# Ledger of designs, part 25: designed miniproteins, single chains, continued (4)

Each design is a single chain, and the fold is of that chain. pLDDT is the mean over its residues in the fold that is shown.

## One batch from the design tools (miniprotein)

Design m12846
Fold by ESMFold2-Fast:
Structure m12846 (fold): chain A 70 residues (1-70)
Amino acid sequence: MKEEILLKLLFRSAARMVEFHRKYELDEKTIEQMKKNLLETARTFAELLGLDAEKVVAAVEKHWEELVNK
């Protein structure tokens, strides 16, 4: 339950960041920094909630790659 809520929130954030990238044509450095910040946030919240941080980060990164390659 906690993992599902966190993933839903992080996936929503990823979708918004990718939408922002598409709308404003951000440079590669900026979009990579946004991804890095999102993955760091995912790790921090997963650790605070006692979840498997590596599993949560991997799920968010996979979702990001699916959004970017769409």
Scores: mean pLDDT 82

Design m12847
Fold by ESMFold2-Fast:
Structure m12847 (fold): chain A 104 residues (1-104)
Amino acid sequence: SLEEELEKLKKEIEEATKNKDIKKLEELKEKLEKLYEENKKKNPEIAKEFKELISRVDLAIWALKKIANTTNPAKIAGYEDIRDTVPESFEAMRRAIDEIEKRR
């Protein structure tokens, strides 16, 4: 079922994020985008959940790349928070990123 596939993808995303496996996260994003396109008209409610997971995967990839490119422990801690936390809104996410980028 689509619900079973959604739960499997959630677990794979968590595992790939924990393992810092950017390539696997990119592959999972492509699968999610395909599932979203196939289901957005027929099953809009589950398609919305796939779209939310795409956003989560994008943030995880972004955060992992930022962590890999800095030695600043205060910035690393902030990027790890972005990686592991779903932001409440686009504005909240942008404010969190701006605050992290200002850390010395």
Scores: mean pLDDT 82

Design m12848
Fold by ESMFold2-Fast:
Structure m12848 (fold): chain A 77 residues (1-77)
Amino acid sequence: KEDKAASIESAVRALSLMLPENPEVDRLLQEAVEAIRKGDFAAAAKKLRTLGRLLASLGENEIADQVFRAARQLEAL
């Protein structure tokens, strides 16, 4: 579980390099990463789903799909 969570955190951090400069995006990403580090995977998944919806509204549909996939993986932990 920890190895899988660390892999998901790494993937989410890699996506941050492709994210638009937006304070709400930055806040949701930081909250999701902190939740992963605390082992609160349900909270992390919820934050990532909110981030994915925001990214889709900004036209970043491909990145949004990757974020939703990460959320689903966290929900399975």
Scores: mean pLDDT 79

Design m12849
Fold by ESMFold2-Fast:
Structure m12849 (fold): chain A 80 residues (1-80)
Amino acid sequence: SEKEEKIFEVYKKTLEELVKEGKISQEEKDVLIERVKKMIESKVPLEELTEKIIEELKRISEVTGVDLSSVIEEIKKIAK
């Protein structure tokens, strides 16, 4: 799905920026990307995939103190 690919691209880019800023480790980024990749390969519904990614971004925001609200809104708009 084009929407799944766009959401996954936004998520990967966000995680790469967080690693560059020292907010998460490279290892954590790799684990998080692999989880989403497996969900896509398992053909999880777009709504469920989107909810899981948003939940994870909210968790990362709380742990790191980084404001990810604009990224979450972008993902919500793509999922429409």
Scores: mean pLDDT 87

Design m12850
Fold by ESMFold2-Fast:
Structure m12850 (fold): chain A 127 residues (1-127)
Amino acid sequence: EERERYIDVEVAFYEKLPVEVQLFYLILLTKEIIDKANELAEKSTDPELRKVYKELAEIMKEILERIKKGELITDDQYQKALETVDKGIELARKLGDEETVRIFEDIKTAVELVKRMQELLAKKLKE
């Protein structure tokens, strides 16, 4: 699985960064996911895809607030984010929209990176 390898390499690099830089990148990455989801919600003509993007943006906003407080993302929040992305992938495939499938796959990778990076950051903030 090339995506899993990519995530592992990115996480290994992230672990070597100073704590302030780790927090900065984690906040930026999470904000980028929120902004992208909101942008795609506005641009999408499909009502179901718009709902998926809006739902993802709200979940990621809750995750961002936890990151800012140095709190761990809960398993329930993480699973809800992944399920929302997977629903988007299924809807895009049903529509034959290969570009939107790739966009959701990229978002899924970013969500997995956010989870793994914040676990490392939270561990360092707890000593």
Scores: mean pLDDT 83

Design m12851
Fold by ESMFold2-Fast:
Structure m12851 (fold): chain A 93 residues (1-93)
Amino acid sequence: LTPEQKEEVAKSMIRIGISVTKLGIENSDIPEEVKKEILKLLEKAEEYLDKGDIEKAAKYYSKAMTLLRIAEGEDEKAAEERGKKMEKDIISA
């Protein structure tokens, strides 16, 4: 893949992830305050995607996913490790 194609793949991955996460939150029983914080992080990720800052978009998306996993009962350190891996995987796509 060209560098431009890799960037488009990364953007698509984050956009799909945001959409899927929003649907998951709608059907979840996590506290509304936590849902609002996750949505703020996803909105931040979308803002950085619009600016072309893939690294920042991936970071905010990963933070949103980490918070969601913790809210769903995953261990904080395990959720943080999964978030960092996701961020790296998206950036390296």
Scores: mean pLDDT 80

Design m12852
Fold by ESMFold2-Fast:
Structure m12852 (fold): chain A 94 residues (1-94)
Amino acid sequence: MKKIYEVTITLRGPAPGESMARAAATAVIQELKKAGAKVLSVEIVEATPHRATIRLVVETDLSKEELYKLVLKAVQEAAEKTNSEIVSLEVEEI
């Protein structure tokens, strides 16, 4: 049964927040599409010189744990490209 999840990702680093947010969002969206998930919305909640927060609403058959692992992997790869740190990653069923 398809479920809807809210995914919130916060990053901190030396890159501009918009650059960190775009890299993370792009990586996450690509992995979600490969997994057959639908991205219903993408929002840059915060973009400051050293901090970024993005929020995605995702429809998928994946469990909360499977979705978390998939998103975490994508965000880690994006973080390496921007020399950023993952401050938080939250997945909540809505």
Scores: mean pLDDT 85

Design m12853
Fold by ESMFold2-Fast:
Structure m12853 (fold): chain A 93 residues (1-93)
Amino acid sequence: MRKLINRAIGLILRAIGLEIEVERLLSKENPSKEELEKLLEELRKLKKELEELIKELEENPKEELKELIELLKKTVKRLEEIIKELEEKLKEL
């Protein structure tokens, strides 16, 4: 349990860090295409890791982890929205 919770916290913190990086990059008048592509790859990788962890947590459902699973699912949805925004921005460059 503690190992899975620590992993979840680590992935959530990484998501927050990447969300801040997206905001900084999108605030630039002329963001680098290479920087956008690299950030997009990191976001896709993190989303996959979050989805794998959600699946692992749902295999042995514990009442005490229900809120954590919901938070992870909300994080995945936010990353999906950000990925879409970056993909649209790349088409404009």
Scores: mean pLDDT 83

Design m12854
Fold by ESMFold2-Fast:
Structure m12854 (fold): chain A 83 residues (1-83)
Amino acid sequence: SKEEEAIRLAEEGARAAQAGDLEKAIELYEKAIEKGKEVDPNSPIVGSTLGGLAKVLEKKGDHERAAELKEEARRILEAYAAA
């Protein structure tokens, strides 16, 4: 399913980030977000993956985009924490 694909891609992205392969992590996280948004754009998997992508972008020096994605991630995850 697209949800299972999104989860798998996010997990692969996290592993790439832990290994220090920031470019691969960005690619995998972006694919995970795209697949996740096709299922539910406000799902926790989208929120957590946006947070992961933001951290990788900060490490690459893309602070502007990282800040935007962190705010989107916070909004999504706080909505679920309140439920």
Scores: mean pLDDT 85

Design m12855
Fold by ESMFold2-Fast:
Structure m12855 (fold): chain A 68 residues (1-68)
Amino acid sequence: SELEKIADEIVQALVDKDEKGAIEAIDKLLKSGIDEENLKNALKGTAEKAKELGLEKLAEYAEELLEK
């Protein structure tokens, strides 16, 4: 599915420490029509992993979207 492809893009960007690619994948997720609950869960997971990896801009972006 499209959501599975976007999830894979986020995971791959995190593995590669590609902060820009991860942000672009999150933007695709926002445009996908994903429900609020699943969106929040994806953003929380991404923010936690980004902090672990030292990807400060990605963590900040995901946290800002969670405060929306």
Scores: mean pLDDT 82

Design m12856
Fold by ESMFold2-Fast:
Structure m12856 (fold): chain A 83 residues (1-83)
Amino acid sequence: MEIEAAMEIIELSVLVLMDETLGPLSVRQYAEDTGISEETARRRIRRLEELGVIDYDRETKTFRVNREGAARAMERAAAGELF
């Protein structure tokens, strides 16, 4: 739980930085830029959408970081409340 919380905070921090530098991201671009499979990227994006961390646009198949949702998720992860 504590290890998972730390990794989630790191993942969220990286995602926020990518959104700031690259703008709207597709699942494919996220997978390519992070060196993970599209399947792994799709699972992470679904989880982040469920947590309110991202807003996914199904028309463009891209997502943006929800800054307020990301901040709340980071606080909850740090407190161990997301696991």
Scores: mean pLDDT 71

Design m12857
Fold by ESMFold2-Fast:
Order: C-alpha cells, then sequence, then structure tokens
Structure m12857 (fold): chain A 92 residues (1-92)
C-alpha cells in the first residue's frame, strides 16, 4: 500500500500541469488523509484491500492521461467515514 501511495504522489506531481487545480488539491488531500489513516491504524485488512484497489485505479488513470477525479472523490469519502468512526469511538 505505501508503495502505491508513493506512486500516486509522484504521478500527481508529474501530471500537475494536466490536472485541474481542484483535482490536484483533492489528490493532495487524499494522500495526506491516507498517510494519517495508516499512522493511526484506521484500516482493517478488508479496508486495506479496498483502498489499494482505489489507488491502483487512480494510478492507472493518471498513467493513461485519464481524469481520476471520480475515484479520488470516492476514496476521500471512504477515508473520511473511517476517520469519523475512529474519532467517535476514541471519545466514547
Amino acid sequence: LLSQINQLESLLLSNSSLLTASTLELGKRVIKSLKSALKENLFNSDDLQLVTKYIQKINKALQNGEDPTAELVDLDVFIGVKALVHAVNKVT
């Protein structure tokens, strides 16, 4: 998973001139959220498999010059839900 995240970061930087500002900002946010979620151990084994598949789809889209925005939005929402559940459980 970490290697896929590093590849995503590299691909976003190399394709920054081809992406909209909003998509680039979303990508940066997703990378930051992924790194935070991994550090906080938010993902179980099923979550890690799903997240890995999302990142692979995004990386493939970027490599092919395709718009990854929809997949980035889906991944951002997934991470956000996991972070919210973790925060609630930590307080209760």
Scores: mean pLDDT 77

Design m12858
Fold by ESMFold2-Fast:
Structure m12858 (fold): chain A 66 residues (1-66)
Amino acid sequence: MEAARRAGEEAAEERGRAAMARYRGLVQRGFELGLDSATIGEILTQALREGLPEEEVEARLREAAA
């Protein structure tokens, strides 16, 4: 059970890294908007899952900061 859970955690980390690589420029924008690393990571990971363009990801970052 723990091995399967760790495989799931590794897949989530890999997806997180892919999201950060895809939207690297928007990470700095998130910090400029006053968001923390956890909130930025959640938004970018969800955006990668949905295949969002950078413009929509920036809009989500602004919404989270409001």
Scores: mean pLDDT 73

Design m12859
Fold by ESMFold2-Fast:
Structure m12859 (fold): chain A 74 residues (1-74)
Amino acid sequence: MSIDQVIARLLSAGIDPGDFISRERRTLDGRTYDVYIFSNAVAIVADTFDAQTQAALAARLSAQYGLPVYILLR
């Protein structure tokens, strides 16, 4: 998913992302996630819904950045 597609998905969900800061790849429990960091929010892009693994990653990123974390399905 491109940055423009991530922004469009956040806007469609009623979330106005701030400035784009960085993109990271994170691996948790053998799964790889694309993580997009904005000045006011973090977006996790996942291919499948896995509530436990995604919640654990979201909690870690929320603690690391001090920002709300949103999960987007590709």
Scores: mean pLDDT 79

Design m12860
Fold by ESMFold2-Fast:
Structure m12860 (fold): chain A 83 residues (1-83)
Amino acid sequence: YEKFLKYLEEALKEEGVPEEYRDRVINLAKEWFKKYPDASLEEIALGVRAEVIRWAKENGDFETADRVIRAIERALEKIKEDE
């Protein structure tokens, strides 16, 4: 999962997500890996995505949420390419 977190951080930077938001997303992903150690990477990605959408609904910033979702998808795809 360390490789996924690295790719996620890089993708978030490339998508132009602000540093504070990037830290929040990375910490969320780390929490999900710790809380659900038997979950698949796809399940973790889906859970993180759902929480990001919830944040966007509360603050109205769907543009940043869309960039985060794209970064999650890119990180997941890159992990699959490494197999």
Scores: mean pLDDT 81

Design m12861
Fold by ESMFold2-Fast:
Structure m12861 (fold): chain A 86 residues (1-86)
Amino acid sequence: DELREALARAAELQGASREEAEELAAEAVAALPSFSATQRREVELIARATREAVERGEREGLDREAQRRLLEELVREARAAELARR
């Protein structure tokens, strides 16, 4: 499950252990049917940003802290782009 894996990586970047991250990601995916359309779009946005931050971070040799900062920047950029389309 690509979404669950991305959410687990996001939690790990924020300081969760692998076990905690996997549990949090599973809970988030299980909760998706109860989320609003806006909440679901936010989850997908975070998942996409996390995949990009991890891929670029591993390619460029960034440590966890640098990958976390990159994730925060990518999320900000994606949110700004969505606001510009509203």
Scores: mean pLDDT 80

Design m12862
Fold by ESMFold2-Fast:
Structure m12862 (fold): chain A 62 residues (1-62)
Amino acid sequence: LPPVVRAIQHDLGLSEEQVRALVAFVREHGVDPERTRAFLATLGVEVSLRQAESIARALLAA
């Protein structure tokens, strides 16, 4: 995993499989804060819309 993806994985407490699913989701849907937040909620992670946008942008840039 790229260092940025690993940092997000550790910060959010996700498994490697879960962070790979998040990366795939963001690549498919782009920077969509509402959809990213909803997807993170299915993984048990609660974030603000601002945090969801930041996460999506960081993952797309990686």
Scores: mean pLDDT 87

Design m12863
Fold by ESMFold2-Fast:
Structure m12863 (fold): chain A 85 residues (1-85)
Amino acid sequence: MEAEARARLEEILSQLSEEEIEKLKNGELTPEERRRLLRRILEAEAEKLGIPKEVLEEDLAKVTDEQVRAVFEAIRRALLAQEKA
């Protein structure tokens, strides 16, 4: 379970630049940057799962900025925990 979560975190981080990862760690991502990064991550996942990008775009339109922030706070906490290992 935790090993699968770690592999997932590594896949997510592979979609981010070093600058984006540093901003994520420092909590400096803007709402616009978070939404852009979420779209990038989900587009990469859709390609792996064979999900049409149009379906993801519709789902992304329904996600609130608060929900996007919560997702990135969870990713940030996982990233900071990974640095201690």
Scores: mean pLDDT 75

Design m12864
Fold by ESMFold2-Fast:
Structure m12864 (fold): chain A 70 residues (1-70)
Amino acid sequence: GGRRLGDKVVNVLMEDPNTSPETVYKVRMAGYGRSAEETAEGIRDILDKDKSVSEETKEKARKVIDEALK
């Protein structure tokens, strides 16, 4: 569930050199002990508040979340 979704989103974020290590850590931890749906909500909140990640990378991450929730 959530851990796998977190790892997929981390892979997308790591393609963006502007992504802070703290943001990667927050996204990874958002998946631990949570459902895919709870993890999706947590990651969306992290992305919305983050200022380091490009909008293009955020959109790629959001698509990964949407596909995982099908």
Scores: mean pLDDT 81

Design m12865
Fold by ESMFold2-Fast:
Structure m12865 (fold): chain A 89 residues (1-89)
Amino acid sequence: SAEKKIAEEMLKYVKELLEERGVSEELREQFEKDVEEAKRRHETYKLDLPKLLAGVLLHVFRQENPDYAALEELERELEKKIEELKKEA
């Protein structure tokens, strides 16, 4: 399904950004827990999983360094990635 492919590609993308950033092991563990919670919320409430995954990454990066300008730019980048994936679906 298109939705499943978009979610899988988005998860891959946010994991790549997390690895490039080189966050602590503690924040990496928090990311994995938040991803599992996002998947559960998607299954239970039918929330947009790609958007939830973007939110998970933003939350982790905010905990590392609350640079609000950089976080707003990253949010726009993540939204653009979701739209690009939807066009390819």
Scores: mean pLDDT 84

Design m12866
Fold by ESMFold2-Fast:
Structure m12866 (fold): chain A 55 residues (1-55)
Amino acid sequence: SKVDEAVEALLAFLASLGLRPEQLSPATRRRLFEEFAKHYGVEPAAVERAYRERT
């Protein structure tokens, strides 16, 4: 789904920066969910749920 594509892109982006999911502040994490959700045309809450299931 586009939600899964958004989460995979987000995780790949973090890996490219040498960042682990647990290193993100809650504010930075919310901003990234919003940015990737907008780019993929999905809801930020759906990206957050899928991200939590993978991390």
Scores: mean pLDDT 84

Design m12867
Fold by ESMFold2-Fast:
Structure m12867 (fold): chain A 70 residues (1-70)
Amino acid sequence: HMKVKPVKLTDEEIDELADRVLEVNRRLRAGQPVTPEEARKALEDTEKILLAAQEQGRVDEFLKRLNERA
C-alpha cells in the first residue's frame, strides 16, 4: 500500500489539471514535440486528480470527466 496525502480539489481545479494532461496527449497525437519534463508533469497531474477523487469518493465521476475531455 502506498502512503499518499489526501487532497481536495474543486471541479474547476480538476478540469484545469485535466486540460493540462490532455494538452500533452493532444500534442503527442498531432506529432508535436513533447519534452520528458512535460510528460512527467502530465503523469503527476493525473495522479493528483485520482488522489482528489479518492479523497472525495468520486473516482468514477472524475474518470468520466477525463474520458469526456480526451
Scores: mean pLDDT 71

Design m12868
Fold by ESMFold2-Fast:
Structure m12868 (fold): chain A 61 residues (1-61)
Amino acid sequence: MPSEGELDAAFQAEMQAATAAVRAKGAAQGWSPEELQAALLATANALTDKYFAQRDALAAA
């Protein structure tokens, strides 16, 4: 069971890794700036939603 501190650290690490991976994939695939921005936003939103859901579950425990 992660603590809030572990969850916060995991979220920060996932965000950094995911944004770096999306940028690398976009560069490799020749994505337009619009496509890259949309992918980065979608990734950030998905990870943020996951983070808040996990925080809510931890607070309810």
Scores: mean pLDDT 81

Design m12869
Fold by ESMFold2-Fast:
Parts: C-alpha cells; sequence; structure tokens
Structure m12869 (fold): chain A 60 residues (1-60)
C-alpha cells in the first residue's frame, strides 16, 4: 500500500515536471517492483529527478 502510493505520487510528480506519461508510468512501475536502479536510469537526464528517486529509495 505505501509502495503503491509512493509509485503513484512519483508518477504524477514526473508528469507535472514534464516527463512523458509513458516514461513516468515506467518509473512508477520500477518503484513498485523496488527496482530503484531502473527508476534512476529512466530519469538520468535530469539530476534533480535522480536525487528525488534516491531520496525515495532511502525512505523505503
Amino acid sequence: SKLEEVAREVKELLIGAGVSEERARAVGEAIRARDFEKAIELVKDDPLLVELIKSIEAEL
């Protein structure tokens, strides 16, 4: 439940930040699978998003 909610919130945040809906969905799915390395790779072009994913991993 917490992991599902975090995955959903991150997807919505990424869409708001201008990431494509498909890519944001893929990041959400990676978080749901606890594949944070994949989630980071999907946003590696944006250092701020990389740091966001790392902070989320540290909390989970």
Scores: mean pLDDT 84

Design m12870
Fold by ESMFold2-Fast:
Order: structure tokens, then sequence, then C-alpha cells
Structure m12870 (fold): chain A 66 residues (1-66)
């Protein structure tokens, strides 16, 4: 379901963040936000990704996927 899709996209985003793949990370975070109904949390994760704050990006991505 949508919650399972959100979790999958969030985990994929975390992997992309860890690999330094900024564009892929942003894509997956946006999909997670859409599936979870939490676009504001997705935008917080995207901002952290763009700022290079890896820890903050992972924390927000986890929240989007939960």
Amino acid sequence: GAKDNAKFYALSAIAAIQNGDTLLAIFYVRQAGKESGNPDLAEQAIQAILEGDTEKAIQYAKKVGS
C-alpha cells in the first residue's frame, strides 16, 4: 500500500544519500512524501540533502517513510 511504498522510497533515499547521489536522493524523498502524505517532511529532507547535512537528511527521510 501507500505506507509500504513510502517506506521503500525512504529507504532508497537513505541509500542514495549515503552514496552521495543527490538527484536520486531528492527523487526518492519526493516519492516517499507523496506516498506518505507528508510533503513538508519531504521538503525538510530535500533541504538537508542540498545543504550536505547527511545526518539531518537521513533523519527526515526516516520520518517521511514512517
Scores: mean pLDDT 85

Design m12871
Fold by ESMFold2-Fast:
Structure m12871 (fold): chain A 62 residues (1-62)
Amino acid sequence: VPAAEALRDGRYEEALRIALENLKAGKTDSIGVYALALRGIRGLPMDEVRAEVEKILEEIKK
């Protein structure tokens, strides 16, 4: 998966962008990649990352 590949390579901003596009398209398997990429960019503890992910999922509600 391109998002997972970008995450593995440390390209967190690219991984975040691709994962967000996947989530907007209804591909919920990208939630984990989005969370890990956000953590990599911002260095937040996982609890705060989870709150940010939940907020984004609410915004893209289908």
Scores: mean pLDDT 76

Design m12872
Fold by ESMFold2-Fast:
Structure m12872 (fold): chain A 55 residues (1-55)
Amino acid sequence: SKKAEEAAKILQKLKKSNKDGDVIGKKGNKIFKDLKLSGDEADEATALLVESGSL
C-alpha cells in the first residue's frame, strides 16, 4: 500500500542519517502510528525494510 511504502521510505532515510543500527526498531511504531497504518500495512512496511536490507 502507499502508506506502507511511505513508512518504509521514511525509516530507510532515518537509518541512512543515524549511527544507531536499531533506529528502525525505535522509530518504526511511531511512524506507523503517525501514518495510521493497519497491522497488515505495518507488516508490509516491515517486509519492504527487510527486502531492502534495512532490517
Scores: mean pLDDT 75

Design m12873
Fold by ESMFold2-Fast:
Structure m12873 (fold): chain A 85 residues (1-85)
Amino acid sequence: SMLEELRRRLRELARQLEEGGKKYPISRGYLEEGARLLRRTVRDPSTAEESARGLLDLGRKLLGINGEGGGLAYQGATAAIRLAS
């Protein structure tokens, strides 16, 4: 189903953010927080809108520090918004 596909995408994005945290120590806190928000939303879809807002903020903070991590955070926000809809 579309819902299960969105949950798989959120889990995959969280995994990529966690791997980014291992590779990029300077951005680790932001990347791990992004993964936490995505994993929270998989467990509790009612948090999707709050998680999307947090992921957009993290994407902004990662701008100029870790562009790949910022891109993953924005992708996570989009997926979370779609889950909320």
Scores: mean pLDDT 87

Design m12874
Fold by ESMFold2-Fast:
Structure m12874 (fold): chain A 70 residues (1-70)
Amino acid sequence: IDDTERVLATLLARIGSGEWRPGDVISPSELARELGVSRRPVSEALRRLAEMGYVELTPRGAVVRRPYPR
């Protein structure tokens, strides 16, 4: 299966469970190391989350935004 899709599903689950809170900064390199994947699928998944409004991409990393209403 596509590593980008797997990473995206994992990130959505962590945001949805409250493991990551609004304002938290996600480091692409730390996340890639934690998940045992290369940096590219992590960067692509974070870009997809940014398109959906869940994170904002900054030079420091991806900043978690307010998730959808409960």
Scores: mean pLDDT 76

Design m12875
Fold by ESMFold2-Fast:
Structure m12875 (fold): chain A 88 residues (1-88)
Amino acid sequence: SMKEEIEKLAQKAVDEASRAINEAVELMKQATPEERERLSDLAARVGGEAARVLKAIKEGNYDEAMKEIKETQKAVEELRREIERVKA
């Protein structure tokens, strides 16, 4: 069903968000103050978007869930780019 497909996409997005945040947090231990601030801001955004996905799913708002899944994916991509930049 569409509901089950959206719930699977939501779980995947939340799992990817969690992995990106955990990697950013670990990288912050070795980063400069400026890099830490940037990583922290991006990780907070990812966490906020992922929380909105979970809220939309709990409320049965699948249209909002799909919107927030896309925003979460975009935020994860931005965080991943910053992680790779800091590692270089």
Scores: mean pLDDT 91

Design m12876
Fold by ESMFold2-Fast:
Structure m12876 (fold): chain A 83 residues (1-83)
Amino acid sequence: TVEKIEELVEKLKEAALAGDIDEARYYAIELGRVLYEAAGEKGVDLVSEYMAKILKAVKAGDKKAVEEEAEALREEAIRLVEE
């Protein structure tokens, strides 16, 4: 599960940095499904919250903010699925 979270967050980050919003949304949906299996609606809410922050950073052209929000999403998602 942790390895899958890291993979999906990295793919989401790469897509967002490339400005490929459709690809970023695809990986966000996949991540939400993984987190839902482990933590229910809280997992989906977490992805939605960070996706909003990442999209705002993309719109602003702030690559550093995209990387920071993606890293925060990775850390919070791993924390959510660990006991």
Scores: mean pLDDT 86

Design m12877
Fold by ESMFold2-Fast:
Formats: sequence, C-alpha cells, structure tokens
Structure m12877 (fold): chain A 119 residues (1-119)
Amino acid sequence: KFEEKVEELAEIIEKAIKENESAGTLAKKILEFLLGEEKVKSLSDEEAAEYLALALETILENPPSSLTEEQKKVLETLIEVLKNNEPISKVLEKLNIKDVKKFSRELATILLSRSGLSL
C-alpha cells in the first residue's frame, strides 16, 4: 500500500534527523528504499547524495502542478544540504521546521509520488 510505504520511508527520514546523520547517509537509505539495495550498494554516501540531488533538480526544472510552493522550498533546501554534505537537520534549521515527524512524512510522500525515483 502507498500509505505503508510512506510511513516506512518517513520513519527512515525521522530517525536520520534525530540521529543527526549526514544528508549523504540518508540519501543512500532513501535510494535503497526506492530502488532496492542491489542498485545502491556500490554507491558511496557522497555519490548517493549527488544522485538524489540530480533527481530532485530534474523534478524542479519541470515541477508538476500538484507540487506546492512549500514543497518546492523543501526540495531546494534539501538539494543544497545534499550538495554541501551537511547534516540532514540543516534542512529543518534553514526552513524553521519544528515538527520532525510531519516533515518526514511530507518528504516521504513527495519522494514516493515522483516517478523519477520509484516508477
């Protein structure tokens, strides 16, 4: 079920934020979840961050009408954090987001709804 996948990915994101993991470490976990372990196991955290950043940039070049202005800002900030190899918590700091669980669910929903990562 789509909702079950959103919840599972949201838990991965929430844990990474709470444990102050690097954006690259989270990117690798996200890509493992979306693409499967075999496709991602050879990627370094840095390479995973670059891959995810490129995928998100592609979404932002031709954003679907369903993507809100708030969601665009989340993706733009995440791209910056991925490229700079900063802790994922920097996304929340830059956007002044307090609700980690809500953020994690929203990001999981965006990632799973975009075909470039999981069709």
Scores: mean pLDDT 81

Design m12878
Fold by ESMFold2-Fast:
Structure m12878 (fold): chain A 82 residues (1-82)
Amino acid sequence: DELAEAINRAVGILRELEEKVKNGTLTEEEFEKKYKEALELARKAAELKAKETGGDVEMAIKNAEESVEETFKELKEEKKKK
């Protein structure tokens, strides 16, 4: 379903970024593009899940955004080892 697809795509982005960080091939431009893509997917997944469960859509989106931000902050720290 659309929720599962959004989650799988976000996970795929994270795995690709982790691999490129380890290989020293990740550019700042690519990192920023993937961050925006992950945020879009996380917002979409949070909205879909909140609507499905009758939860607070705004809170779900905010929590998803914060989670993505924390994950990318960690990746950016690892990228500095390039």
Scores: mean pLDDT 77

Design m12879
Fold by ESMFold2-Fast:
Structure m12879 (fold): chain A 76 residues (1-76)
Amino acid sequence: SEVEEAIERLRKVLKEMGFTDEQIDLFLELLKKSHPNLTPEQLERIIEALEKNKDKFKVTPEAQERIVEAYRKEKE
């Protein structure tokens, strides 16, 4: 589907920004939970915003720790 294709492109952008697959999976789960009717157009806008500003959104060690801890809390 167009939604799944856009999600895979979003995954690639997040990987380029330094996120791990686990962190990306958590982000995508939260995105789907908050926006269950997410359209391909909305996903494309998110991807464009991230691509345009990816150097400004460099992930700090503190941000990485927060993402990992949120993921652990969901699994436990």
Scores: mean pLDDT 70

Design m12880
Fold by ESMFold2-Fast:
Structure m12880 (fold): chain A 100 residues (1-100)
Amino acid sequence: SKAEEVLKLLEELIAEIEEAKATDPRFQTPAAKAVADLAIDGAEAVKRLVEEGRFELAAKTVEGLIEFFRDLAAKSTDPRFKEFLERVVKRLEEILELIK
């Protein structure tokens, strides 16, 4: 189902970020790890809303996360941090298209 596909993408995003925090040299700074945690928490919040059938609120939450991480990416001077934030935005945009 559409909901199952959205949940799979959210789980994949969470797993990718968690692995990056553990293994990727780009995530070895406390600041990068903190932003990774924020992205995981946001994705988990969207997952809960989708599981509850709250698709309109889930979509609005994803839109808010996209705006937040896009703004943070624009202000970032660290290429590693910027690349991570842009990747999170892209994955969230893919998820948003399925929730609509």
Scores: mean pLDDT 83

Design m12881
Fold by ESMFold2-Fast:
Structure m12881 (fold): chain A 64 residues (1-64)
Amino acid sequence: MEEFGIVVESDGNTAVVATMRGYYTLSNLNPPPKVGERGVLKILDDNTAELTLSDGTVSTGTIV
């Protein structure tokens, strides 16, 4: 599943991505995104997601 989203919170290890389905909290994203960045959130499974930013950066993290 893929959703367009915006990063609304980021503390370096944890980011919150706002989508039309609600808020996703992602931990251990590397590289960590910055607040205000937009991208595509791809849910791989119940515990894993990829965030692809507009600059082409792909971060994989754990859904909390």
Scores: mean pLDDT 79

